# Designed miniproteins, single chains, part 71

Each design is a single chain, and the fold is of that chain. pLDDT is the mean over its residues in the fold that is shown.

## One batch from the design tools (miniprotein)

Design m2454
Fold by ESMFold2-Fast:
Structure m2454 (fold): chain A 78 residues (1-78)
Amino acid sequence: MEEELKRFEELLARLRELRAQAATVDPALAARIDQTIAEAQQAIELIIKNNDVETLKRLNEFLEGLIEQLEAELARLK
């Protein structure tokens, strides 16, 4: 659990960095990233309450894939 929680925090930090970049280029993309961060924070509260390590791993995998896609989108916009 602790390792996956640390990974989750690192992924959220990266999303916040991408959101800051997106805000200067595409406000609509920045808004989508803000929604993703909010949904991830709501999901983590339930995951911690239920001690659901498997769902946390899946959430982290999803966020990693999303970050990769967002980095590619931002590269195209520049």
Scores: mean pLDDT 83

Design m2455
Fold by ESMFold2-Fast:
Structure m2455 (fold): chain A 78 residues (1-78)
Amino acid sequence: SDELIAELQKLEEEMRKRMDEAGKIKDPQKRIEEMIRIYEEVREWLKEKIPTAPEELKEKLEEAIKRLEEGIRKLRAM
């Protein structure tokens, strides 16, 4: 769906902006917590889209979820 592709592009841009803002937090613990929260929110949104997504986009969504889960794991290790 062209609509889903547009939503994904907007989500990616919004996530990047939110991560940039989170990176400005001076408290390291609060910075990490905000970054994890952002990734978890995006991951949950992507999971909700999988059941109704076209087959080609399902693979892309699953890969995006795996990348977010890896990011969360790395942030938790800091």
Scores: mean pLDDT 86

Design m2456
Fold by ESMFold2-Fast:
Structure m2456 (fold): chain A 84 residues (1-84)
Amino acid sequence: MEELEELRKKAVELAEEAAKRAEELLKDPSLSEKQKATAKNVLEAAKKIAEEAKKATDIIKAVGLLMAALAELVEVDLLEEGKE
């Protein structure tokens, strides 16, 4: 199923990107304790989303995981912009 495969791939890619960016943020010593806690939460959520997306066999579930991965990327973007 072409649509399912593309949605699953995109969800995994976005979730893995969110996880990588959250991990890089956690290496920043200037990050506040609150920002570190948020980055840790994003990292954990993104890893779970990526694993679930790899196992998704339903289009609706794949769409939900894609949206969840996008939400985690938005959270990382806000954390990165909030550093100033």
Scores: mean pLDDT 82

Design m2457
Fold by ESMFold2-Fast:
Structure m2457 (fold): chain A 73 residues (1-73)
Amino acid sequence: SAALERGKLLAAAAEAVKALEKDEEKQRELLKEVHELVENGELEKLPKELQELVKEKLEEVEEALREELERER
């Protein structure tokens, strides 16, 4: 579902931003920017380093959700 995919991507993006930026104010500003880009489907406009971290965190989120779904069957 589109809502599930968006949720996974937002979760991955939040974890990527926290890994990249340790300053709380800059982290908050970056999270706002990333949230807007994710909502618009424009993730490619993010810095390359952040794009790579989002991909890594997205794989982790997807694996966790897959394990949950497998346990329900």
Scores: mean pLDDT 76

Design m2458
Fold by ESMFold2-Fast:
Structure m2458 (fold): chain A 75 residues (1-75)
Amino acid sequence: DMEKLNRIAQLIAQYLTTDDPAEQEAILRQLAEELDTSVAAVRKRLETIRAAARTGRAAAYEIAGQPELAAQARA
C-alpha cells in the first residue's frame, strides 16, 4: 500500500530531523510496529541511512571541489 509506504517515509524523515530523544524513541517504536520488526532492526536501518546521507554530502563536497568539507562530513 502506497499510503502505508508514504507514512513510513514521513516517520523516517521525522526521525532523521528531530533532536528530541523522546520523539525519536516514539518514532522507532511506531516504525517497528508498522514494519512488523524489532526496534533494534529499525535502529540499525536508520543508522545505515544516516551513514549514507553523510556519504552523499561528502561526495557532493568533493564534486564541488571542497575536500575539507567532504572530510568533515565523513567524520
Scores: mean pLDDT 75

Design m2459
Fold by ESMFold2-Fast:
Structure m2459 (fold): chain A 120 residues (1-120)
Amino acid sequence: SPKEQARERALALFDETLAKIDELVEKIKASTDPEEQFELEGEIAKLVADTLGEIVDLLRRYLSDEEAFELLKEIAAEVQKRDPRVKLEVKYENGKLIVTATITLPDGRVINVKVEYPVE
C-alpha cells in the first residue's frame, strides 16, 4: 500500500541518518577541542532537522496530513526501538506538526532539536 511504502522509505532515511550520526559521534569522541565538538553537535542537530523535513515532505506527498501525522508517530516509536539514543515526540497543535528530537551522546550530553511544520 502507499502507506506501507512511505513507512519503509521513511525508516530507510532514518537508518541512513543514524549511520551518519554514528560517524559524527566518533568524530566528537576523537576530538579534544571543545569548539570542534560544539560544531559537530551542530552538524548532528542540522542532520536530524533536515531528515525530519525530508520525511514529513515524503509522507505528505503520498498521505493526508492526518495519515502523515499518525504514521510519523509510528515511525518515531520504531526509530527509538532501533536506536535508544534517539527519542522523537510528535504533536499536532495550532495547525502545526511539531517534532521534538532528543539525541543522547555517549558522554551523556544531549542534543535537542525542535522543528515545526505548518499544516496547509
Scores: mean pLDDT 84

Design m2460
Fold by ESMFold2-Fast:
Structure m2460 (fold): chain A 87 residues (1-87)
Amino acid sequence: MSLEEALAALAEVLAKATALDAAVREAIRQAVSAYLAAHPQLTDAERVAEQLLLELAWRHPELKVSRELGAEVFAEAVRVAAELLAA
């Protein structure tokens, strides 16, 4: 999956989401995996999550997410990035 495809899938799932459910978690995992494949020099999980979500906001400016859900998405992206970087 390309980074663009993964971010589009994440945006679609988040547009319909009210909480961090299994579909959102899977879309985050796919997006983080695609981001790491595109940016192999990145080793910091928090930076990966920050850059990924900035890219999401840039490519999908129409996406509206609550502050609470946004914070949960960021925390999950950091968790997944740390897991994949430790592998």
Scores: mean pLDDT 85

Design m2461
Fold by ESMFold2-Fast:
Order: sequence, then C-alpha cells, then structure tokens
Structure m2461 (fold): chain A 72 residues (1-72)
Amino acid sequence: SAEEEAARRAIAEMASASAEEARRLGLQTADKLTDPAAAIRVLGAGAVLLLSKGDEAQAAVLREAYRRVAAA
C-alpha cells in the first residue's frame, strides 16, 4: 500500500539521518499514517535504528510512541 511504501521510505531516510532527525521523522511519519500497522512499523524500526546509532534517549521516545499506538 502507499502507507507501507511511505513507512519503508521513512525508515530508509532515518537510517542515514542523525539520531535527532531520525526521531523527528519517525514521529512525524507515524502521526501522518492512518494505518496503525504502518505507524507501528515506523516507530518500532525507528527505535531499533536509534539504538544502533547509540542514542538510547531518542530510541526511548519512539518506543513510548510505539506503546501508545499499540495500546489504542
């Protein structure tokens, strides 16, 4: 779907961005996605990417957003 494609593009952009830019992009993309599965994918993959960049604080922000979307 278009939203799954948008999620994949966002994750790819986050991988090459700074940790702060990746957090911002992940949150903005998830907020715009209407499909909760696509939003969860961006937030989950984004949190893992931020951990790989060494930024546990930014990863925690995406993990909390993931938890809120999953609980809704």
Scores: mean pLDDT 85

Design m2462
Fold by ESMFold2-Fast:
Structure m2462 (fold): chain A 69 residues (1-69)
Amino acid sequence: SAEAEALRARIAELERAASALARANPDLPQSVEDEILRLLTLGARHVAEGRLDEAAAHLDRAEALIREA
C-alpha cells in the first residue's frame, strides 16, 4: 500500500538520520542509541505485519529522540 511504502521510506530516512547523529556525537548515551534502534526495529516489524498506525507511532517517537539529541 502507499501508506506502507511511505512508512518504509520514513524508516530508511530515520535510520540514516540516526547513523549521522551517532557519527556527529560519539558521546551520545548508549541508552538513547539503543532506544532509537529499538523503535525503528519495532516500526519495521509493525509495517511488515500491516500494523501501520503502531508503526507510525513508534517512528514518531524515534524521530523525536533524534531531534532532542
Scores: mean pLDDT 89

Design m2463
Fold by ESMFold2-Fast:
Structure m2463 (fold): chain A 71 residues (1-71)
Amino acid sequence: MKPVSEEIAEYVLRGKIEEAIELIKKAKEEDLDFDHILKVINFLRMIDREDLAEPIEETVLEKYPQYKEKL
């Protein structure tokens, strides 16, 4: 079975942001590789896709506010 963080990254790369957000909301903290999600957000910002990065970052921080200092 594919890791949830990898599935989220694939949805993001395909422009399926709503599906990525739903996976983040549904997944347990133990199933999310936060470092992998951070790399995806940073990659989107590097290629000037803040429009995709912002919704993902907001969803992660709403569910896990303790990670705000790492973003």
Scores: mean pLDDT 75

Design m2464
Fold by ESMFold2-Fast:
Structure m2464 (fold): chain A 116 residues (1-116)
Amino acid sequence: SLRELAEEAVELLLAGASGEEVLAFFQSHGFSPEAVAQALLTALDVLEENTDILEVQIDAGIAHLVEGVLKAVGAPPEEIAIRLGDILTKVLQKYPELKELAVEGLTRGLEEYLSA
């Protein structure tokens, strides 16, 4: 199930996994780098929308800027996913109480790709 995969991914993020390790985890379960990047971005958006933590709001904004710039210069989707994974890992390492929101956001992002 997508929720179980999101829960496992969040445990990796809480343990300080790199964006490369997060991407490899999802790819080992059959997800494309594009799907992974969108799921990570959706998770950051869910955290921003459901918290008053200014640093989380700033990091979500940085994530959108990074995604937009990398797309504009034609970077591979793997690089986008890695950068977004690094950002989400940093957020969850500092704010582990956001675990349940991160699971919800990752699950939502993955579901959006499978419903297409």
Scores: mean pLDDT 90

Design m2465
Fold by ESMFold2-Fast:
Structure m2465 (fold): chain A 103 residues (1-103)
Amino acid sequence: SEVEALRREMLALLGEATDKLAEYNEKIEKSKDPEEQIKILDEMIRDLQETIARLREVGERLLKAMTDPEEAEAFRRFLDGAIAWLNEQIERLKKIKEELKKK
């Protein structure tokens, strides 16, 4: 039951992150003010960093609750991949922010 609850929490966090990414991208596309776009990017970066921190916390708890070593290893790879992807998104957003600052 703890494993199932933690899995649902992780999937919810990932779903929220992808939904927020779509929402922020739409807001940036609709904005024509570089200063407003930078503020949106800062909020997006902060939200993604918070999501990574929560995923690490929930993921560590889930790993400790798992009894099957093969399932735990597969989950560890999934978690590491998800965090790596989110970090790549953050780095991409930081580069966009730096380009906007030059305008």
Scores: mean pLDDT 84

Design m2466
Fold by ESMFold2-Fast:
Structure m2466 (fold): chain A 94 residues (1-94)
Amino acid sequence: FEELAKKYEEKGLLKASEYYRKAQEALDAGDEQKAMLYYIEGLKEYIKETVPKEKQEVPLSLLDQAREAAAAGDLRKATLLATAAMIEAIAALI
């Protein structure tokens, strides 16, 4: 998460960078669930700042589902949904 935070800070994506730093802090503390929740918030901020508004609905919906899964402790489902959201976000930029 630190590398991702640095990369996004360099691009002016300060909110996404802040959440990725918080995710790394949670991970260093051994709290994988909290780390995943911060990572999902970082992805939401990234999408809001980089993806055209008309293309945000699908990836943000997938991240909302990922957040629900992470909150329930289903980190595998959360990871798969967050990955799907990233694929949709990248597709929206092409």
Scores: mean pLDDT 80

Design m2467
Fold by ESMFold2-Fast:
Structure m2467 (fold): chain A 119 residues (1-119)
Amino acid sequence: MEEEIRKLIMDVFRYTNLGIDYLKQGDAEKAVEYLDKAAESARRLSEALREQGTPYHERLAEAADRLAELLEKAKEYAKQGDFEKALEAVRSAAPEMNRLIGYLIRLIGDEIDEEIAKR
């Protein structure tokens, strides 16, 4: 389960970054493709986080939900050829992305601490 959550966080960041790159290139078709993949990964991440059953994970799931909404909004702007508004929508997701990055860093740190404690 932690491996799935880690993979989903990485997929969100990878696909969002690819979407941004294609928005900057003016490639609407590829931007829409990768923003759609990013939004789907964010929705799946929200579901996986809620399955953990803690208030902390529920707040992370809420961040993933808001990120998915902003990525869908960016996708719709990209479909309209409004690359500036699409980039603004992705940029407005920075607080949600930072929260998920913080969780990923914590997961990596907890794994390192567990390995050190076993030695």
Scores: mean pLDDT 84

Design m2468
Fold by ESMFold2-Fast:
Structure m2468 (fold): chain A 59 residues (1-59)
Amino acid sequence: DPVIRRVGEHVDPAIVALARRYLAGEISLEEAVAEIQRLYPHLSREQARRALLNAIRHL
């Protein structure tokens, strides 16, 4: 998946923004994953969750 591949090499800025909002307590994990799927509708829920967690680990 191109989005997950990019997150592995450098973090997607939109996903980083969602990761920061999640860490700040502004949104839940499920809400962040749903927003990633809205931005990238071809991603499964599990792929979106992995992209978010990779962004969090990279922060």
Scores: mean pLDDT 75

Design m2469
Fold by ESMFold2-Fast:
Structure m2469 (fold): chain A 62 residues (1-62)
Amino acid sequence: SMAAEQQQRRAELEAEIALLNRKITILDELYSDSTPEQQAEIDRLKEEYEKRRAALEAELAG
């Protein structure tokens, strides 16, 4: 049913958002102990994850 499909998609979005939040938290925890080169890579990955999270949150809200 359409309701089951919507429930499944919502669960998938929430799971991916939760995973992205976890990844961002890990990157934040690693940042202070990282080299400048590692910090630049963390900044890049964090921006990528935040952009993906924003897109998924927008889909979840719509």
Scores: mean pLDDT 88

Design m2470
Fold by ESMFold2-Fast:
Structure m2470 (fold): chain A 71 residues (1-71)
Amino acid sequence: VAVVPSASTVEENLDKLAKLGVKNVVIGSTVPPDIIEKAKAKGINVENVGGLRGQARVNETVKKAIKLANA
């Protein structure tokens, strides 16, 4: 599981993430659907925490990352 602050970081590094065998990515921001589709085409599942602010966004990002790491 990889945790990243923005959708652009995922988009720029999709090939690298796929080569490293990363299957799940949690993004600490709102993600456009096209980036989710690009990641899915590379075999990567994307979860996001859009619409939240401050500590609530941090808490949801960590919660999603823990669930994916333990699944």
Scores: mean pLDDT 70

Design m2471
Fold by ESMFold2-Fast:
Structure m2471 (fold): chain A 67 residues (1-67)
Amino acid sequence: VTAEQATALGRALHARIDEEGTITRAEIAEIARQVGLSDADIAALLALLPETSTAEQVDRALVRLYL
């Protein structure tokens, strides 16, 4: 995953969370595919997250994997 992809992913996930308050693993997988993450990178991200995530949980996972 590139830094540009990680930034785009974070922005897209936050936009979804702002609309709904939380985001599901299925929604994260869909958005990550749209950003261009591989299936392996998506699986690694989802392994760090519960079924439903807040913005804080998403940010923590992205920092751990990509920053």
Scores: mean pLDDT 80

Design m2472
Fold by ESMFold2-Fast:
Structure m2472 (fold): chain A 85 residues (1-85)
Amino acid sequence: SDVQQFQDYVVTITNDMFDYVQRVLQQTDDPQQRQQIRRIMSDFYSQVNDIVVQVHMGGDPQQGIQQINQIRDQTMQRIDQIVRS
């Protein structure tokens, strides 16, 4: 079902983002950059959770996937800018 595809997508993307950020943090010694990365990831998980709640309340699963893709891309760009600064 569309809802099952959405749930599978959420599990995959959260695992991928966790692995991505762990690799970034392993290469980041600066305490301020580490704190900024953790804050950005906290924001990411909060936004994903809001979309999950919306889909469970009858929202469109396909729109949910598109919104999470946008948030993922923005999150990765923000983290990349911090570590390349």
Scores: mean pLDDT 90

Design m2473
Fold by ESMFold2-Fast:
Structure m2473 (fold): chain A 75 residues (1-75)
Amino acid sequence: SEDGLVTVGQAVDLFLNVARLSREFILANLDKLPLSEESKAALRAALEGDESALGRRISGRAVEEALKLLIRLSS
């Protein structure tokens, strides 16, 4: 797992295009994710169309853990 920083745009691409999760599903489960409140707010803004949020940096390790939880919740 990566412990460096990734962009919110990279996290959104991972969730929507690589993992094939819906935008609506991610938004519905965002509060359950192991992310800081600042990272959750940035992801929410980006998913709702605020492109200015895409360049914000978040923990790659936290994004990996969030992806694992989202996949578990989608089953």
Scores: mean pLDDT 85

Design m2474
Fold by ESMFold2-Fast:
Structure m2474 (fold): chain A 95 residues (1-95)
Amino acid sequence: SEELDVLAEMQERLTDILVENIDNSVFMQYMMDLADVGLDSVLQGLSRIEVLEKLIEKAKELRKQAQASGDTVTADALDRVAKVYEEALKKLKEI
C-alpha cells in the first residue's frame, strides 16, 4: 500500500541517521525517549497521523535541549529525525 511505502521510506531514513550516530550515547538516549513517546501514543490508541505529530513535537523539543547544552552534533541529528517524520506526515496526508 502507499501508506506502507511511506512508512518503509521513513524507517530506512531513520535507520541511516541511527547508524551514522551509533557512537553518540546522548543521541541514542534521546532516540529512546522518542521511542517511548511513540509507543505510549500507539498504546493510547492514537492514529498514525497523531503519533507522527507527537513524534515531531518531541523531536523538536529534544533538539532544543541538545542546542541548549551546546551539543550541535546531536541537535543536527535530531533536526534530521524531525524532518524525516515531517516528510512522512506530509506524504500520508496526501494519500
Scores: mean pLDDT 89

Design m2475
Fold by ESMFold2-Fast:
Structure m2475 (fold): chain A 86 residues (1-86)
Amino acid sequence: MVKVSITEASPQKDGQNMVVTASLSEVRPGDKLVLELIDEKGPSIVQTADAKENTKFVARIEGNSTVVVKVVSDDQDVVDEATVKS
């Protein structure tokens, strides 16, 4: 069973960029990682990437938000998700 974990979520000095690192228990062909931010306006997708053992995102974030990384299968099903508060 594919599991995702957020292993790093750290703001950069400019306050506008955050580094988010996600790790997968296994890598399946066709899986995607989706980086979402949840703020007072709701969830928004910021980046997508091909699934890898470790994926590093650099996202432009202003203010406080909740970071969610989802694993999406080739059938567009959410297989697993991990959440961290920035």
Scores: mean pLDDT 75

Design m2476
Fold by ESMFold2-Fast:
Structure m2476 (fold): chain A 68 residues (1-68)
Amino acid sequence: SLKEKIDELERKAKAYEQMAKGARGMADLVREKTGNEEAADTLRSIADYFEEQAKKLKEEAQKLRDEL
């Protein structure tokens, strides 16, 4: 059903948001504990990617919700 599709998209978006938060936290720890800025930058890029995926999924869910 349309509701099930919306719920799935929202669950996936939430998962990506949590992964982004984890990656940002890891980037901060890597920078603080190791001084490895390249590794920290890579983790921040991964977090940015997860945030972009979450945004796209939320936009798709909202589009489906608006068509209800």
Scores: mean pLDDT 89

Design m2477
Fold by ESMFold2-Fast:
Structure m2477 (fold): chain A 62 residues (1-62)
Amino acid sequence: MASPEEVAALEAALAGLRNPQMTPEEILKLYKKVKEEASKLTPEEINARYDRLRAELEALQA
């Protein structure tokens, strides 16, 4: 099952890939914000968001 940390990690990775000029500090700030927000979601919402973000990441890496 996906965790809030995994959702936050995928969103941070996607942000970095979409904007390679994004600093590590900005990526870390985004990670912390998304992790906090994702911790308030239900397990079903976390899984749905993780699956969507993973598909977006794989599409960008193709």
Scores: mean pLDDT 79

Design m2478
Fold by ESMFold2-Fast:
Structure m2478 (fold): chain A 72 residues (1-72)
Amino acid sequence: MFKSELFKKAVEKINELLGGKDAYELAVKGDTTAPTGLVETALRILHQAVKNPEYEEEAARKALEIVDAEKA
């Protein structure tokens, strides 16, 4: 399913911030509905990675940085 371990971690952390909703499914649909602007930005980054799987690791790093900022 996920090609990159970092991308899998990013999706799992965003799932937590969404109250257990499937961030990957939302990203596939281009749905960026989120409780905060930081989580919305993370969903947008996941959506870009879904469109271009070659960018999965770069997108995962950026999304994780945003998630860490939200949790701080």
Scores: mean pLDDT 75

Design m2479
Fold by ESMFold2-Fast:
Parts: C-alpha cells; structure tokens; sequence
Structure m2479 (fold): chain A 80 residues (1-80)
C-alpha cells in the first residue's frame, strides 16, 4: 500500500539519521512527519504536511541532511 511504502521510506531515514553523529534532531523530525502523515485524512492534507515539513527542514537541518530528505519527500509525493 502507499502508506506502507511511506512508512518504510521514513523509517529507513529515522534509522539512518539515528546512526549518524548529531543526527538525533533530524531523526526526531522525521518521526514527527511519519506520525502526522499517519493522521492525514486525505492526499491533499498529506501534501500540505509534506510541504510544511520541507520548509521547516530547509531552515532547521544542514544543507546535506535537507537535500537527502528533499529527495525522499519527492518520492513520497510520487507514491501518494
């Protein structure tokens, strides 16, 4: 299902960030995103959540971590 694919993509990113030094804040942000997407009632709501997350990530995360997450967000949008 689309949601299972989204959970896998975001879950893999949580594990990846948790394994890197200083990655705990990014892992936490991705966990929050996964929870918000699980509570979304429509594809339209999910896209709004993804857009707001991408804006927050761009301001909060390093350019390297943001670039990694931006690619994943584009993939998630293609699945939804």
Amino acid sequence: SPMEQVQQLLGDRILEFSAQPGGEPAAGMVGDLLAQLARSKSVEEANKVLDEFEKKAKKTLSPKDYKKLSKVIKKIKSIL
Scores: mean pLDDT 83

Design m2480
Fold by ESMFold2-Fast:
Structure m2480 (fold): chain A 76 residues (1-76)
Amino acid sequence: SELDEEIRRLAIEAANRLMEAVEQGKSDEEIQRIVDEAIARLREVLKKHGLTDEEIDAVVARFRAAFDALIAALKE
């Protein structure tokens, strides 16, 4: 679906941005800003496609967990 493709693109763009930020030695504050911006964009896409607040929160929780795991892995 169009929504699935938009979510996939956002996830890839955010992952690439986080990877480059860690490689460049960006601060934890800057890395967290990238996560927050990605989540804000994700929320807007989901809302535009008619998801409920409950559905949006569930998707956002999964993405936050995935980004946290990626950042932890990149810093090891």
Scores: mean pLDDT 87

Design m2481
Fold by ESMFold2-Fast:
Structure m2481 (fold): chain A 60 residues (1-60)
Amino acid sequence: MVQQQLQINNQMGKEGKKLMDEVKKVGRTGTKKQYDEKAKEGGDKRTEISRKAGEEIRKL
């Protein structure tokens, strides 16, 4: 179980890092409005990824 949980957490971390990197890039090169919009999108997508990972962990 622990190894499977670590694999799911690693995958979620990679997906979340990609989203955070996109938000950070917009924050450095974009306007405040663009950053706020991207941060909202990233938050929603991260919540969805976390929900899917949680479902998979609950099956263990």
Scores: mean pLDDT 70

Design m2482
Fold by ESMFold2-Fast:
Structure m2482 (fold): chain A 57 residues (1-57)
Amino acid sequence: MKEAIEMVRRFTEVYDELLAEEEARLGRPPSGEEQIDIIAEAAKKVLEEERKREEEE
C-alpha cells in the first residue's frame, strides 16, 4: 500500500518533467496521443527504477 502511494507520487513527478520537456521540444502543448506516449514513458521509468532497486539490493 505505501509502495503504491510512493509510485504514484514518483510517476507524477516523472510525468510532469517529461510533459514539460516535450512541450519545450514541440513548442506547443502535446496532443492527446502524445500525452499517452508520455504517460507510458513515465510509467516505464518508474517501473524500471523499482526493478533495479529490487535486483541490486
Scores: mean pLDDT 77

Design m2483
Fold by ESMFold2-Fast:
Structure m2483 (fold): chain A 91 residues (1-91)
Amino acid sequence: AAERAVEAANRAALRAVTEAEDVSKAIGAGLRAVGGAIGALLYAKKGDYEKAGEEARKAADGARQAGKVSGADTSKEAEELLKAAEELEEK
């Protein structure tokens, strides 16, 4: 779950940067998505699944923001991140 969250966040960031007229705004939002997903992975490795889920939800929000600032459709990646958060929270 957490490793798939990192993959989804990376895809959202790349889509946003590719579509963005203002690459700097897309980079900021993409980094928030990736940072949240990395946080989810690190907390999951520590066995803190509650915090891992919270970080994955932050990554999903970052993916949505990346789509909004770039005009890219990151909805699928945001949904994958939210599903990863739910799977982590159920552990």
Scores: mean pLDDT 79

Design m2484
Fold by ESMFold2-Fast:
Structure m2484 (fold): chain A 73 residues (1-73)
Amino acid sequence: SELERLREEARRLALEEAGKTAELLKYRMLARTSKDPEKKKEYEEKARELEEEVERISRRLEELIARIRELLA
């Protein structure tokens, strides 16, 4: 069913969001604690990329949850 497909996609995206959020926090910590200016820049860039990915996934997940709620109503 369509509802089952949407729930499966939402579960997959929720897990991906959790994983990327954990990596984001890791790279933010590495950027803050690194004394190597070159590595600090690399960690900051990676954190920025992960932040954008988390935002995209979060937005898609919100859309899927809204659609699931609509189908259940």
Scores: mean pLDDT 88

Design m2485
Fold by ESMFold2-Fast:
Structure m2485 (fold): chain A 61 residues (1-61)
Amino acid sequence: GPSEEEVRRALALYVEWAEAHGLGSSELKEVSREEGIALAQELARRTPEMPESVRAHIESL
C-alpha cells in the first residue's frame, strides 16, 4: 500500500483541489491519517469533478 508520505501528498493535492473549488480545506489539514483517508475517499466519491488521477490515488490508499 502507499506510504504515510504518499497519503499525506494525496491529501494535500485533494485539499488544494478542494480549496480551488470552494470546498473547505482547513478541516482536512487537522485530521488523523485514517480520518483524512476516509474523508478524502468519501469526498472523491461525492465529487465527480475531481481529476481521475487524484481520485485513483485516493482510492488506492
Scores: mean pLDDT 66

Design m2486
Fold by ESMFold2-Fast:
Structure m2486 (fold): chain A 84 residues (1-84)
Amino acid sequence: SVENLVKNLKSSDVETRITAVEQLAKLGEHDILENALLDEDPQVQFAAAKALGDARYVPLLKKILPKLPAELQAEAQQLIQQLS
């Protein structure tokens, strides 16, 4: 349920928060996903920005880019180009 996914966004486990973002994205719950853009972990912020796919989040993507694992940096760069 959406209620359980919202609870998972507050989990201490980063992977649980990323999974919740991905599931909320599949359900089209974009308003809830905006809260994940403020997450302390750059991977969670990236998952939310990718799910929302909005040019408004290009500055955030550029800010978190150097903090992402190398494999996600290429994906983030492609997303920045697509949204710019």
Scores: mean pLDDT 87

Design m2487
Fold by ESMFold2-Fast:
Order: C-alpha cells, then structure tokens, then sequence
Structure m2487 (fold): chain A 87 residues (1-87)
C-alpha cells in the first residue's frame, strides 16, 4: 500500500521563505499523490509566531483536522514534520 498521506497540514511562519517552502512541500506532495493515483488534501496555514508556537499549532491542527501528517515551517524555512500518531 502507498505510504502517502491523505491529509497534510502545514503551518508556516509569516515570512516569504517559510511560505515559499510550505508551497513547495505542498506541490511536491500533490505531485507524488497524483503519480500514485491517490487523493491528497493539503492545507497551508500562515501564522506570525516563533518556531515553537508554529510546531504546537501544527500538532493541534493535525489532531483537530484528523490530518495524517503535520509540518511547521520556521521563518528561515526550517521544516519540522511529524505523523499524527506521534502526537
């Protein structure tokens, strides 16, 4: 069975680098899902917060929205990802 997620939430810092990184991740995931013949929902949330707050928001939204994967993108484009089962 494909290991691709069905739903992903990405919380990005309110910087050009973070938003661009989140969009690039979303496009890469959508392309992979399309090639695998799988439906994928990706939600990008932009928040003016520090890295720790972005990670906590991503965890909260992943649980609330029943997403398989959550990710936080810091102001410098640093990505922290986790599986919902890990939170």
Amino acid sequence: KPVLPKKVVIVAANTETAIKTAEEIAEALKKAAKEAGQELEVEIVVKDADEEELIEEAKKLAKEKNADVGAAVGADGKVTSFLRKEI
Scores: mean pLDDT 79

Design m2488
Fold by ESMFold2-Fast:
Structure m2488 (fold): chain A 73 residues (1-73)
Amino acid sequence: SMDDFRRAARDMRRFSREYRELRADPSAPATKVTGAALRAMGSAVQLVLLGRSIGLEDEGIAEARRNGFDMSK
């Protein structure tokens, strides 16, 4: 649904922000940074797939791209 899509977009923005914050922290363990990157990427994939199911695939891809994910690879 559109509400699920909006929630997925908010979750992706949150995970992307958390990853950027961890990546900027020189004291953060590499494993923790990698885990955050994987969570953020997974959320971006979920957003695009959910968008596709409701006819908003291009919007999902655009939102993921704005948050640093190249979904064309």
Scores: mean pLDDT 80

